# Ledger of designs, part 94: designed miniproteins, single chains, continued (3)

Each design is a single chain, and the fold is of that chain. pLDDT is the mean over its residues in the fold that is shown.

## One batch from the design tools (miniprotein)

Design m11465
Fold by ESMFold2-Fast:
Structure m11465 (fold): chain A 98 residues (1-98)
Amino acid sequence: GRAAELAARTKDPSTAVRVEAIREIGQLPPDEQRALAPVLTEAAKDSDPNVRKAVAEAVRQHADIPEMRGAAAAVLNDPDEEVQIEGVLALITVVSSL
């Protein structure tokens, strides 16, 4: 199904394909996001900072989902400062929604 196809694309050899897959995951309904939260948590450890930034953006769109905490924690502790900034923006979105 679509979820399994998107999960497979997050492991594609092409960085652009992985970024696109994560952005598509970020646009899914909350129930499908919950199912893909482990995939986003793993993608937050990707070798390419652009993929990890895309994870931070996806987490920001679904910051109210508890299953996203692992991905959120990973991007907040990222060695790349631009990825960390995106993680902080995700937290600001959560706080603003409370």
Scores: mean pLDDT 77

Design m11466
Fold by ESMFold2-Fast:
Structure m11466 (fold): chain A 56 residues (1-56)
Amino acid sequence: ADRNGRRLALAAELLLAGRSVADAAFDAGFFDQSHFTRAFRARFGVSPTDYRRQLR
């Protein structure tokens, strides 16, 4: 589906809640981690790993 926006938003919330990148991707419905990483970077301007690094 073309509407990955809600999945990426959910993944971002899971990362902020302290979930791993792999868990956030999978729980948000992404089964291809490479595709997830590219889609996330395109939307948020940073990789999922870098986004999670913002957390203390």
Scores: mean pLDDT 76

Design m11467
Fold by ESMFold2-Fast:
Structure m11467 (fold): chain A 61 residues (1-61)
Amino acid sequence: MSEQAQQALDDSYGTLTGLGNQLIKDGIDNKSQDLIDKGKQLIDLAKKLKQLYLEGYKRLS
């Protein structure tokens, strides 16, 4: 995997987990279980995205 591909993954993963954490914080502040649940779903999707991305590059090598 190239350094550019790794950087793109790191940036995307950081952005998605950051958005998920922001939704969780806003959910706590507003007592919104829906926002907390959506934030957790984004973090889980970020983890799945990272795994699929790494599996894709493993198939190319």
Scores: mean pLDDT 84

Design m11468
Fold by ESMFold2-Fast:
Structure m11468 (fold): chain A 60 residues (1-60)
Amino acid sequence: SSSLEAQLKKLQTERFELGLETNERLLAAKSEEEYNRILAESQKRLGVLQKQIDELKAQI
């Protein structure tokens, strides 16, 4: 279904999976610079997802 509740659940799952995948990537980083780049990218993507989640929650 394409209900707002279904979209919210999908975004929450994506946010959770992003966190797990980011942690794996950070543990595999070979340098502080690589670690910081991965962290910065993850934080930016997480921010976008969180904003979408908050906007959907306000509509439900």
Scores: mean pLDDT 85

Design m11469
Fold by ESMFold2-Fast:
Structure m11469 (fold): chain A 86 residues (1-86)
Amino acid sequence: VIEEFHEVMRELGELAEKSENKRELHLKIVATAVIASALDDETLEKFVKEMREILEKARKGEISVEEAVDKINDLASKYAEENPNL
């Protein structure tokens, strides 16, 4: 799961580099990585699956890169809130 998470984060970073707001997007990506580091393997696997779905929509042009990063960051925050000992 950790290797798949690293691959998704790399792909997300590559998409962020194409944005005029890349600095802000990279900061949100770093925040997402910090949150994800506290998740258990089961939760991380679910998170990676949902990240890949969001990333795929961004790659197809169905949503913007900025919207994809925001959705992923919001999702990470939701998983953190559902784990009250984080």
Scores: mean pLDDT 77

Design m11470
Fold by ESMFold2-Fast:
Structure m11470 (fold): chain A 89 residues (1-89)
Amino acid sequence: SMKEKLFNEALELLNELEKLASEVIQTGTKEEGDAALNAANHAARLLTGVDAEKSYEEARENAKKLKDKGKEVLELIEKIAELVKKVRE
């Protein structure tokens, strides 16, 4: 179905975000690593839809704390949020 395709696309974007978060955890400061981990965890929760609004805000706020990958992580969060919204319609 169309909803299954959109959900699978969101899962692929989440996987890409988790890879970027892993890079920050390995190469960044402890504070940046903690923020990257939190951004990825909240993006995963956003995908489940249980606490979507709070998870979306928490993911974005943590992504803003990242220096080198912040924009890329924010773009992935926004794409995941758009796909989750379409799946729920």
Scores: mean pLDDT 84

Design m11471
Fold by ESMFold2-Fast:
Structure m11471 (fold): chain A 101 residues (1-101)
Amino acid sequence: GEEAREAGERAAEAALKAAEAAESEEAKTAALGAAEAARAAGRAGEEAGEEGAEAAAAGLRAAAEAAEKAAKAKGGLAQSLEAGAAAMAAGAGAGAAKAAA
């Protein structure tokens, strides 16, 4: 539970840095969306059982890496979209685990 929440916060923080570095409104919007998705996935993982929390934490680590790449790319649109997709996948995995429990 706690590890998923912490991973979500780290991924969201990286995505917010990408949003601050973004030079276009579209890239900024994508990065802000990635941050919101990461926080939602972290909460879903915290609410899920042990297996769902572990799956969410693993997915959120991937989302954090993608968000860090986006920040280093000055908030690149493609990188920000990749970070958002990874965070959404992490949240979906947690939700599925919760539904199966």
Scores: mean pLDDT 78

Design m11472
Fold by ESMFold2-Fast:
Structure m11472 (fold): chain A 64 residues (1-64)
Amino acid sequence: KETKLKLAEAYEKEGERLREAGKFEESADKFYQAGKLYLEAGDEESARKMFEKAEEARRLAEEQ
């Protein structure tokens, strides 16, 4: 009854905001959750992009 794409977009936006705020660990988690939801919705391209952003944010968190 709910759309996974809409939920994925919400997590993607939250991940971007957290990244801009320097909260890289939380940002990585949100991007990872968005990617998983995009994948479940069949949007493999958006999922791949989100997992890439999650990995980037995770690296930034480890290097601070």
Scores: mean pLDDT 82

Design m11473
Fold by ESMFold2-Fast:
Structure m11473 (fold): chain A 48 residues (1-48)
Amino acid sequence: EEFKKLIEENRKKLPELARRAGLDEATLYAMMGDVEKAIELYRKKAEE
């Protein structure tokens, strides 16, 4: 599965990818397949 490769690379490069792409951590978690974590982070971001 394509996400398996993204998960392994994103785990090590997560902060770098977020910085370069201007993405929230929540978006990266969604791409990794951790939808529950992504939703929770989006909700916290919206409350701020």
Scores: mean pLDDT 66

Design m11474
Fold by ESMFold2-Fast:
Structure m11474 (fold): chain A 56 residues (1-56)
Amino acid sequence: DEAAELARQAAVAAGAGDYATAAEHLAQAAEAFRAAGADPLAAAAEAGAAYYATLA
């Protein structure tokens, strides 16, 4: 699943301290989750992207 893979890549980036990349991947994951109809997961990914963007 593209959305799950993007979320996984975001977690790896965040673990490495690359918050800009983590925010970008979570924003893309949110879009992919919305396309799949997983609105609660899309909202969670958007919130995570916004949070990591403040750390970048």
Scores: mean pLDDT 84

Design m11475
Fold by ESMFold2-Fast:
Structure m11475 (fold): chain A 89 residues (1-89)
Amino acid sequence: GEAEKLAEEAKKKLEEALKLALEAMKVSKNKKLILEAIGLALRAIGLLFDIDLKLKKGTMTVEEAKKMLKEAEELLKRAKELLEKAKKE
């Protein structure tokens, strides 16, 4: 069903977010940008965890899950941009 597909997508994005946070922790240059990137990744992780948990409980609609997934995706995109900027500077 659609809820199962959304939960699987959230799980994949959660794995991506965790890898991004770990990658950021390896970078010692431009620490302020790295901390901002980690902060955004952690916020995305929180949203993605909430989606998985609430979809399993039936306390979140498919439309709400889609909106939160899009928000988490945007946070991860911003975190990745900050990480790449920190690595180039």
Scores: mean pLDDT 83

Design m11476
Fold by ESMFold2-Fast:
Structure m11476 (fold): chain A 55 residues (1-55)
Amino acid sequence: SMQQLVDQAREVIGQIGRTDPELALEYARQLVEAEAAGDVQGVQELLKQGQKILD
């Protein structure tokens, strides 16, 4: 569901914030916009991109 994807994306963004707080803020902004628009594909893409960034 979209809610599960948003929750996963929030968790990933939180982890990014431990090493790169500026990047985490940018991703959080994009996530809020995608969720408000009902853009499931956008949330999925943010989740994938965030997972690739995690060290």
Scores: mean pLDDT 84

Design m11477
Fold by ESMFold2-Fast:
Structure m11477 (fold): chain A 60 residues (1-60)
Amino acid sequence: MSEEVARKVGLRIAVIGAEIDLELGLPVDPEEVREIAKEAEELGDKKTAERARKILEEIE
């Protein structure tokens, strides 16, 4: 498994966690979500980047 694949999986898990926290009314750190969006875009994971941007629209 490449480091790139492992990082993409980690970002997907992170965005899912942020979505769950948002639905439960738990605090979500906008800075962490911005980093997820940036890293996902850099890795070409457009879907994860779009999901992270949606979370930012909800909390900013």
Scores: mean pLDDT 81

Design m11478
Fold by ESMFold2-Fast:
Structure m11478 (fold): chain A 60 residues (1-60)
Amino acid sequence: MKEKALEVATEAARKALQQGKSDIEAINEAARAIVDAGYLDLPNSELLKILNEALEKARA
């Protein structure tokens, strides 16, 4: 579950950065992608960890 959420978030963040969006906008797109994929029951602490790791992977 968490691995798939990270994968989805990373792809959304990567796409946003490729479109010239800011890091904040990339995080927002990653969060939306997690919700759209159905990971609605993740606790806030896990969500923040996934979003931060997704942004780092998207930039690398």
Scores: mean pLDDT 79

Design m11479
Fold by ESMFold2-Fast:
Order: structure tokens, then C-alpha cells, then sequence
Structure m11479 (fold): chain A 79 residues (1-79)
């Protein structure tokens, strides 16, 4: 269960790195590209939170869900 959650977090990191590489360093920090990176990463982090919850790690799942909500609010504020 924990290994499954860590696999989803690894996929989130890979998705972020791939998009940053595609747009290049100059464009990666624009609000629009940050929003695109967030949208690519969010599903993997949501899967990780579900996997932690399934493993009984409710506190860690809740922390990831709270972090996603905070990051979403920041991205929306930039647009």
C-alpha cells in the first residue's frame, strides 16, 4: 500500500519534470505553465492520497489533500 502511494508520487514528480523540460526554464515559471504543471501533477498526488488512505495512513492522506487544495488556490490566484 505505501509502495503504491510512493509510486504515484514518483509519477507526479516525473510529470512535473517532463512538462518543465518541454517548456524550458524561461517559460516554466509563468502562471500559465505553473497551472499546466499543477494539472498534470494533481491526479497523481490524488492517487497517492487514496493509496495512503487505503493503507490506513489517514493523516498523511489528509495532509496531501490539504496541500493540493492550497496549491490549487495559489494557482487560481495567479491566473
Amino acid sequence: ARARALEHLRRAAEAAAALAAEVGAEAALTPENQAAIFEAVAPHVEEAARAFRAAGDDALAAALEATLAEERALVEAML
Scores: mean pLDDT 76

Design m11480
Fold by ESMFold2-Fast:
Structure m11480 (fold): chain A 66 residues (1-66)
Amino acid sequence: GPGAALPAGVRAAIAAVFENHGVDGTSIRQLAAAAGLSPSTLRRHFPSKEALAREATAARDALLAT
């Protein structure tokens, strides 16, 4: 697909921010800062905050599933 997938460590950091603050309580700027990326870089990987949240949450759930 268009753009590269985010590294696992970056996705985990983003998932932690969503877990602590929720999707509505978090901005793309806060997510970018937590991931060590620029907001424009995050937007290139994901067109919306909701799409990013779904990907990050799925990655976290996979780590917690046993």
Scores: mean pLDDT 70

Design m11481
Fold by ESMFold2-Fast:
Structure m11481 (fold): chain A 78 residues (1-78)
Amino acid sequence: SESLERAFEEPERELRELEAQLPEATPELLERAEELLRRLEELLELGKRVLPEEGLRRLEELIRRARELIEKLREAIE
């Protein structure tokens, strides 16, 4: 799963860094989280036919976490 590990390392790191910033919610942080979600959803659409089950599951988990982050950021900014 070297290709899967490499493909998800950067998105996982970025998501973790964004999650760590939650106490300091900003419009810029929200934009970054929304952009990450868009990229993850595009990866899911492209990957549906070619990714193994583990890859799809990992991607779906990242999407779920990104959506949760966006909801929390919107609540904090509103």
Scores: mean pLDDT 81

Design m11482
Fold by ESMFold2-Fast:
Structure m11482 (fold): chain A 87 residues (1-87)
Amino acid sequence: GIKNAKIWEEKGKEAEEKGDNKLASDWYTAAGWHYYAAGKYEQAIELFKRAIELDPNNFMAWYGLAKAYAAMGKEEEAREYLKKALE
């Protein structure tokens, strides 16, 4: 739920403050997926984008971004992000 998403987001911020960009990316990705599951696609997109900024090789964040855009009916953007998840 949304409460769990906020906890993971806070863990991401703590990891980011400590300079652990990969761990921060993983926590923001987890938070993004919880917002996605709750139907909060815009909040999910923000977290997946932050995760990608911290770790561009985080394929789960790219995949989450593709899924969130698809859920919002933005099929062209979803397709482009899916390509990045697979490369």
Scores: mean pLDDT 87

Design m11483
Fold by ESMFold2-Fast:
Structure m11483 (fold): chain A 59 residues (1-59)
Amino acid sequence: METLKLMFELEEAIINRDIEKVKELVAQLDKRTAVNTIQGVYLQGKISEADKEKFLSLV
């Protein structure tokens, strides 16, 4: 599924703190999927709460 590939790319971009890539990928995903992916990375302990809020602001 195309969505699954985009989700994996979004997770990698978030971990790498690539803001431009996150913006590109978020625009290609539905809002709920993008939010859930960002929240999932935060819950895994891979990003800070501040980074989570920053990425959520891009959705």
Scores: mean pLDDT 83

Design m11484
Fold by ESMFold2-Fast:
Structure m11484 (fold): chain A 74 residues (1-74)
Amino acid sequence: AEEHKQRANDALAAGRYDEAGTHYEQAGKIYEKEGNLEEAATAYRNSALAYRQAGDDAKFVQSAKKAYELEKKL
């Protein structure tokens, strides 16, 4: 999870928003499997924002919805 989060941060700093969104999404999936719902929600939220910046509306909506569902469990 941490490795994908770091790769996402690096991609974001480089302006590679679609790549950043993908890595944040992967981190979110791993955190969710580990039961770390707070970190999972944060990762999916960051994924959504990165996809929005990339202009990928479909992935933005999907990641934003996932973050919202996880946040409601907290």
Scores: mean pLDDT 81

Design m11486
Fold by ESMFold2-Fast:
Structure m11486 (fold): chain A 99 residues (1-99)
Amino acid sequence: EKKKEEAKKLLEEAAEVAEEAIERVKKAESLEEAQEIAREAALEVAKLLSKAKIEDPEVVAKAVGAVLLLMAAANAESKEEAIAYLEAALETLREAAEK
C-alpha cells in the first residue's frame, strides 16, 4: 500500500545515511570526529524514521535498534568499533526496509 511504500523509501534513505556515515568515519582523522559523524547520522536517521510513521511492530523494533546502534557508534571507544556499530545499523535498516 502507498503508506507502506513511503515508509520503505524513508527506511532506504536512512540506510543511505548510515552508509555515508561509514565512509565518512573511515576517512575521519580522530575518534572524536568519528563519534560526531555517528551522532549526526543517528539524529538524521531518527528524523527519517519519525517521518515514516511506521506501524508494524517488527519494523518499529528494527528501527529503534538501528538508532541505538548508531548511538553506540557515537560513544564508541575506537574508530573500528564505531564502524562495526554503523555496519550493524545499516544491516538492521536494510532488513527493516524489506518488510
Scores: mean pLDDT 84

Design m11487
Fold by ESMFold2-Fast:
Structure m11487 (fold): chain A 93 residues (1-93)
Amino acid sequence: MIGELLTQAGKAELEGKLDEAVEKYKQAAELALKQGDNTSAAEAYRNAGEVYLKNEKYEEAIEYYEKALSLDPDNVLARENLKKAKEKLEKAK
């Protein structure tokens, strides 16, 4: 079930459908949280952050990376991507 949402999100991402990709990742994260799977939820939020980062929506990217780190605080990749998104936001001023 979560895997189907992640597949749909990935397809939407490849098709450039930002809003659909993010909504599917959010649905995957919420379903994972209901099942007590914080690792899968964090991964889904990190993927939503990546979609925003690639589309230069830095404030939204920061929000989703922070959600991922709240669930999986030792996730090095989410922490590095959060730094990157913050740096990109400063450069966009």
Scores: mean pLDDT 84

Design m11488
Fold by ESMFold2-Fast:
Structure m11488 (fold): chain A 62 residues (1-62)
Amino acid sequence: MSQDELLEQIRAALEEGIAAGKPEEGLARAIEIVSKHSPEAAKTLETLSAEELLERLEALLG
């Protein structure tokens, strides 16, 4: 899986959580996906709120 594909999966997980009214579940799923590929990056995501992570992804992905 490429880095771009990983970022898209993270965004999809967050968007699904928000659409369901459960952004925390979306964030937890995104962290689990990242942890399987990069435990160090997943640890960084754990320090962010769901809102902060979404804002950064929107800035990066457009």
Scores: mean pLDDT 73

Design m11489
Fold by ESMFold2-Fast:
Structure m11489 (fold): chain A 80 residues (1-80)
Amino acid sequence: ANKEAVLKAIAIELRAIGVDLELPRMSLEELERALEELEEDKEELEKMKEENPELKDFINKVIDLINEVIEKVREAIAAL
């Protein structure tokens, strides 16, 4: 249902925000795990977008946020 898809996308968005906020305190192992989990969340959002085309614009905004956080995690790993 649309409400469940919206809530799931919001939960994914909040997890990405949590990673962004914790970046300065994360170990290499935590950064590598966060990267894996963000990539998995991105795949879930792409699938959700295909199953709920009416939510495409909303889901794309969450994917954009995930991509920004992924790049920050990759930069943090590269700086080590």
Scores: mean pLDDT 87

Design m11490
Fold by ESMFold2-Fast:
Structure m11490 (fold): chain A 51 residues (1-51)
Amino acid sequence: MQEQIEELQRRAGEHVRRAREAEAAGDPEKAQEHLRKANENGQKALDLQLS
């Protein structure tokens, strides 16, 4: 489970980075899409941690 949590956290961080890049490029729709994916992965990691 720890490896699964770490992978989900890594993916969440990757999406946060991509969201920042999209914001810098002036693409708020792409930024929002990546933020939603980051939140989804972060929530899954939290759910596993609380199991």
Scores: mean pLDDT 83

Design m11491
Fold by ESMFold2-Fast:
Structure m11491 (fold): chain A 71 residues (1-71)
Amino acid sequence: SSEKRQKILELIGRILRIIGEILDLEREKERIEKDESLSEEEKKKKLEELEKKIKELEKEREELLKELKSL
């Protein structure tokens, strides 16, 4: 049905946005790891915050994928 198709497209759009956000955060992690101006303590703190954000986004992605599979 057109309603089911619209719901699928909306879920796919949300999943793609989350994937994009995760990729941006992974690039930021690489940038921080290579930043010679930051102390090891500052790097660790920033990387832990980014890792936490990535894990929350991965959980959101998995829940949306489960919803998509239920359609």
Scores: mean pLDDT 89

Design m11492
Fold by ESMFold2-Fast:
Structure m11492 (fold): chain A 62 residues (1-62)
Amino acid sequence: GAEEARRAALEAGGSEELAERVARAAKDGNITEAGLYAAGVAAQSGDSAGAERAGRAAIEAA
């Protein structure tokens, strides 16, 4: 669900604000926005694998 996407973004080292945006995109079924915010997590933390997991969780929540 959207909470899983939020949690994955936080575990990947994303900010709370970015994690909330990933969760909202997941809830709204907006795969493009979810991917964009997951890329932001990767850029901020350097954890590309964690960011990919966050994006995947968001897609599965939609």
Scores: mean pLDDT 73

Design m11493
Fold by ESMFold2-Fast:
Structure m11493 (fold): chain A 85 residues (1-85)
Amino acid sequence: SREELLEELRRLLERGRELLAQDAPVSELREVLLEARRLAAEGAGLDPEAVVAETEEAFAGLSDEEQRLAIAGILETEEALLDAL
């Protein structure tokens, strides 16, 4: 259901924040972010593949530190959007 999807998305966003706090490898952070973005796109009636591809493109050419900062900002934005939903 949509409610189950939103709950799973919130859980992934919490996991992303935990990984950031633990200074986890950027590959793990990116994996969680892409999964969260895919579910968010599904919940919004968007194309999940397009949203994931756009996110991957945004990360292309960024350093590990730049990717961490970008992921942190995206997770915060996604959490705020869920709270507004």
Scores: mean pLDDT 81

Design m11494
Fold by ESMFold2-Fast:
Structure m11494 (fold): chain A 66 residues (1-66)
Amino acid sequence: SLEDAKVILEIVRKKGITQEAIDEVAKKTGLSKEQAARYLAAAELVLRKDPNATPEQIYEEIKRLE
């Protein structure tokens, strides 16, 4: 969801792709740790192309993985 994308973007900006980030995303969104890790990786790739990426852009990328 877009709300999940907002959580993922906030956490990847603060913590990157770390075990703490994966655990926090899983806890806040209800996603499995495997899904949380995939979505954090997708968000990091988007941020590499555009450091100002919006939650809407992250959500678009996440939808491609579902």
Scores: mean pLDDT 82

Design m11495
Fold by ESMFold2-Fast:
Structure m11495 (fold): chain A 79 residues (1-79)
Amino acid sequence: MEKLFEAEVLASLGRMYYAIGKLLYSKGKLKEAAESYRKAAELFEEAAELLKDLDPELAKRFRELAEEAREEAKKVEEE
């Protein structure tokens, strides 16, 4: 119960930082956008780690979100 709730909170924060990254990118704040995307990736990966034994399917989804966030950070850093 606690691990699931903690993972949901971390994933929500990850989504928030992902959205902040998109907003910063649209404003031309590339360094700040990349930092927000990296933070989103870290939060999604942490959520996935908490759920790896408890809900492997949800953990896999969060790892996919973490990878998407890392890819966005890399793309922004290359601009």
Scores: mean pLDDT 85

Design m11496
Fold by ESMFold2-Fast:
Structure m11496 (fold): chain A 63 residues (1-63)
Amino acid sequence: DLVDALREQIARQPNDALLYAELARILADQGRSEEAIRYAQKALELDPNNKEAERALARAKAV
């Protein structure tokens, strides 16, 4: 499962905003909106200018 693989990478690299943004995007695409919002917000905490995290957050709120 790609979600599980990304969670394992995040456990090893907990400050990598790109991993959180990617996980949020995948969760949003799966309709897992609450989880997607959580991870997108975490990505924005690490990198406030992360456009992928902003897109994932918008996508999650639209679902």
Scores: mean pLDDT 81

Design m11497
Fold by ESMFold2-Fast:
Structure m11497 (fold): chain A 73 residues (1-73)
Amino acid sequence: IKELEEFIKKLDERIKELEEEKKKLEEELKKAKEKGDEEKVKEIEKEIEELEGIIALLEAEKAVLEKKLEKIL
């Protein structure tokens, strides 16, 4: 049980790190749009989309583990 809780905590920490990275990319996207740099806008948008995909996968894994923890408790 404790090991499962620790693993969930690690996933939560990783998700938070990726969310912070996404926020930084969103800030860069805003600056690129303000400068009219269409090429950079497209590159950053793609990076954000890829990062969102990774976050979604980790959130799904966390949800499965949380459900298992609830069943054990």
Scores: mean pLDDT 82

Design m11498
Fold by ESMFold2-Fast:
Structure m11498 (fold): chain A 89 residues (1-89)
Amino acid sequence: HMERLREAVDGVIYELEEMAKRAKQAGNEELAKIFEEAISKVREHRDDPEAVLRILEETIEKLKKLNLPGADFAVERLESMIEELRRLL
C-alpha cells in the first residue's frame, strides 16, 4: 500500500516537472512557476499523501483563478492525478 502511494507521489512529481518544462518551452513562465511551486510543496510532503492531494487541489484552484493559456489542459491532468491518488488512499 505505502509503496504504491510513494510511486504515485513520485509520478506526480515527474508529471509536474514535465508540465513545467513544456510551459517554459512555450514561453509561459507564469504557468511554469505555478508548477515549480507545486513541485517544491509536494517534495516537502512526499510521505504525506493527504497533503499532496491538498497541494494539487490548491494548484487547480490557483490555475482556475488566473485563467492562464494552457490552464484548462493542466487542470484536467491535475484532476486525473488527484483521482488516481484518491483511489490509493
Scores: mean pLDDT 82

Design m11499
Fold by ESMFold2-Fast:
Structure m11499 (fold): chain A 79 residues (1-79)
Amino acid sequence: MERTLRVTLEMDKEVAEKAAKEISQVAGLESFEFGDKAVFTVRLEAETEEELNEQRRKVADILGKAGKESGAKVTVEEL
């Protein structure tokens, strides 16, 4: 099964790039764009719903750490 997330990080480029790199180790990172904010697409793929939820938790942990480190807004949309 598969889920696609659009992630928007309203933080410094270096912190956003670090978060995107860490996410790429856990899930599929398809695009990364940085203007006034970072926007990237994350593809979650797993054979079971339990494994998919584990990937979601890992991505959420990475994003939560980036948000805490930067004090910045993190937005996640499921596509």
Scores: mean pLDDT 79

Design m11500
Fold by ESMFold2-Fast:
Order: C-alpha cells, then sequence, then structure tokens
Structure m11500 (fold): chain A 93 residues (1-93)
C-alpha cells in the first residue's frame, strides 16, 4: 500500500469510528472537512510531511478508540485538525 493510500484509509477508519461512536453532526463535518483537505493537499506534501500526517492519524485513531466521552472525541479531533493544518501550512511557505 502506498503512503497516500494508507493516509486516506486511516482517515476513512477515523470517520467510520466517529460514526460508530455517535459523534455530533458538527464533529462529523469537521472530520469530513479534514479528510477533504488532506486528500486535496497530499500530492503537494513532501514525503516527510506525509509521514508526519500518517503518524498523527495513527495516534488519533488509537486515542479515539480509547475515548469514552464526546468531549474526549472532540479534543482528539481538534488536536488532530490543528496539527495537520500546521504541517500543511509549513509546506506552503
Amino acid sequence: MSLRERILELLDEILALLRARKASPELLAHAEGLRLLVEQTLPLLSEEAQRRVLELLEEALEALRKAKTQAEIEAVLGRLADEVAAIITAEFE
């Protein structure tokens, strides 16, 4: 599996987990927006940036599996979105 395919697969797993955990419509919209942003920007990211995004997604997925409350889910997704946005912003200096 390519690095790009693995990143998109993890984003799809995060979305599936959020739906299974009954995340709010606002949280689902945020996660769907993050997936779209990553999908559109992946071809423009360096391999190092892509690996950093992959690591963040793997950490977020594990944290989401352990999350017991909607507040914990929101905190994990918010941190993921902020960290991914920072990586993307740094690539477009």
Scores: mean pLDDT 84

Design m11501
Fold by ESMFold2-Fast:
Structure m11501 (fold): chain A 93 residues (1-93)
Amino acid sequence: HLEKGLEALNRGDYEKAVEYYQKAIAEDPNNATAWNNLGVALYKAGDYEGAVAAYQKAIALDPSNKAAWHNLSLALEALGDTEAAAEARAKAA
């Protein structure tokens, strides 16, 4: 489902990308990559709160994932949480 999620994301079908990444997570809830990719799909769909939750799950599973920290900072900025965004950005560096 990760591959199909990426294909959907690349063609701008964000709702379908979310569905495929949710299926990947249902098969393996500890897949940090699937959680990060779910966050990207939610962010592109304009669901910034959902994106934050997905990125936080990815980080909980893999705290060394700098891409997930960077993506979290962008979603937090979109929500107006500039302090939390700055903290996440520091972790991405």
Scores: mean pLDDT 86

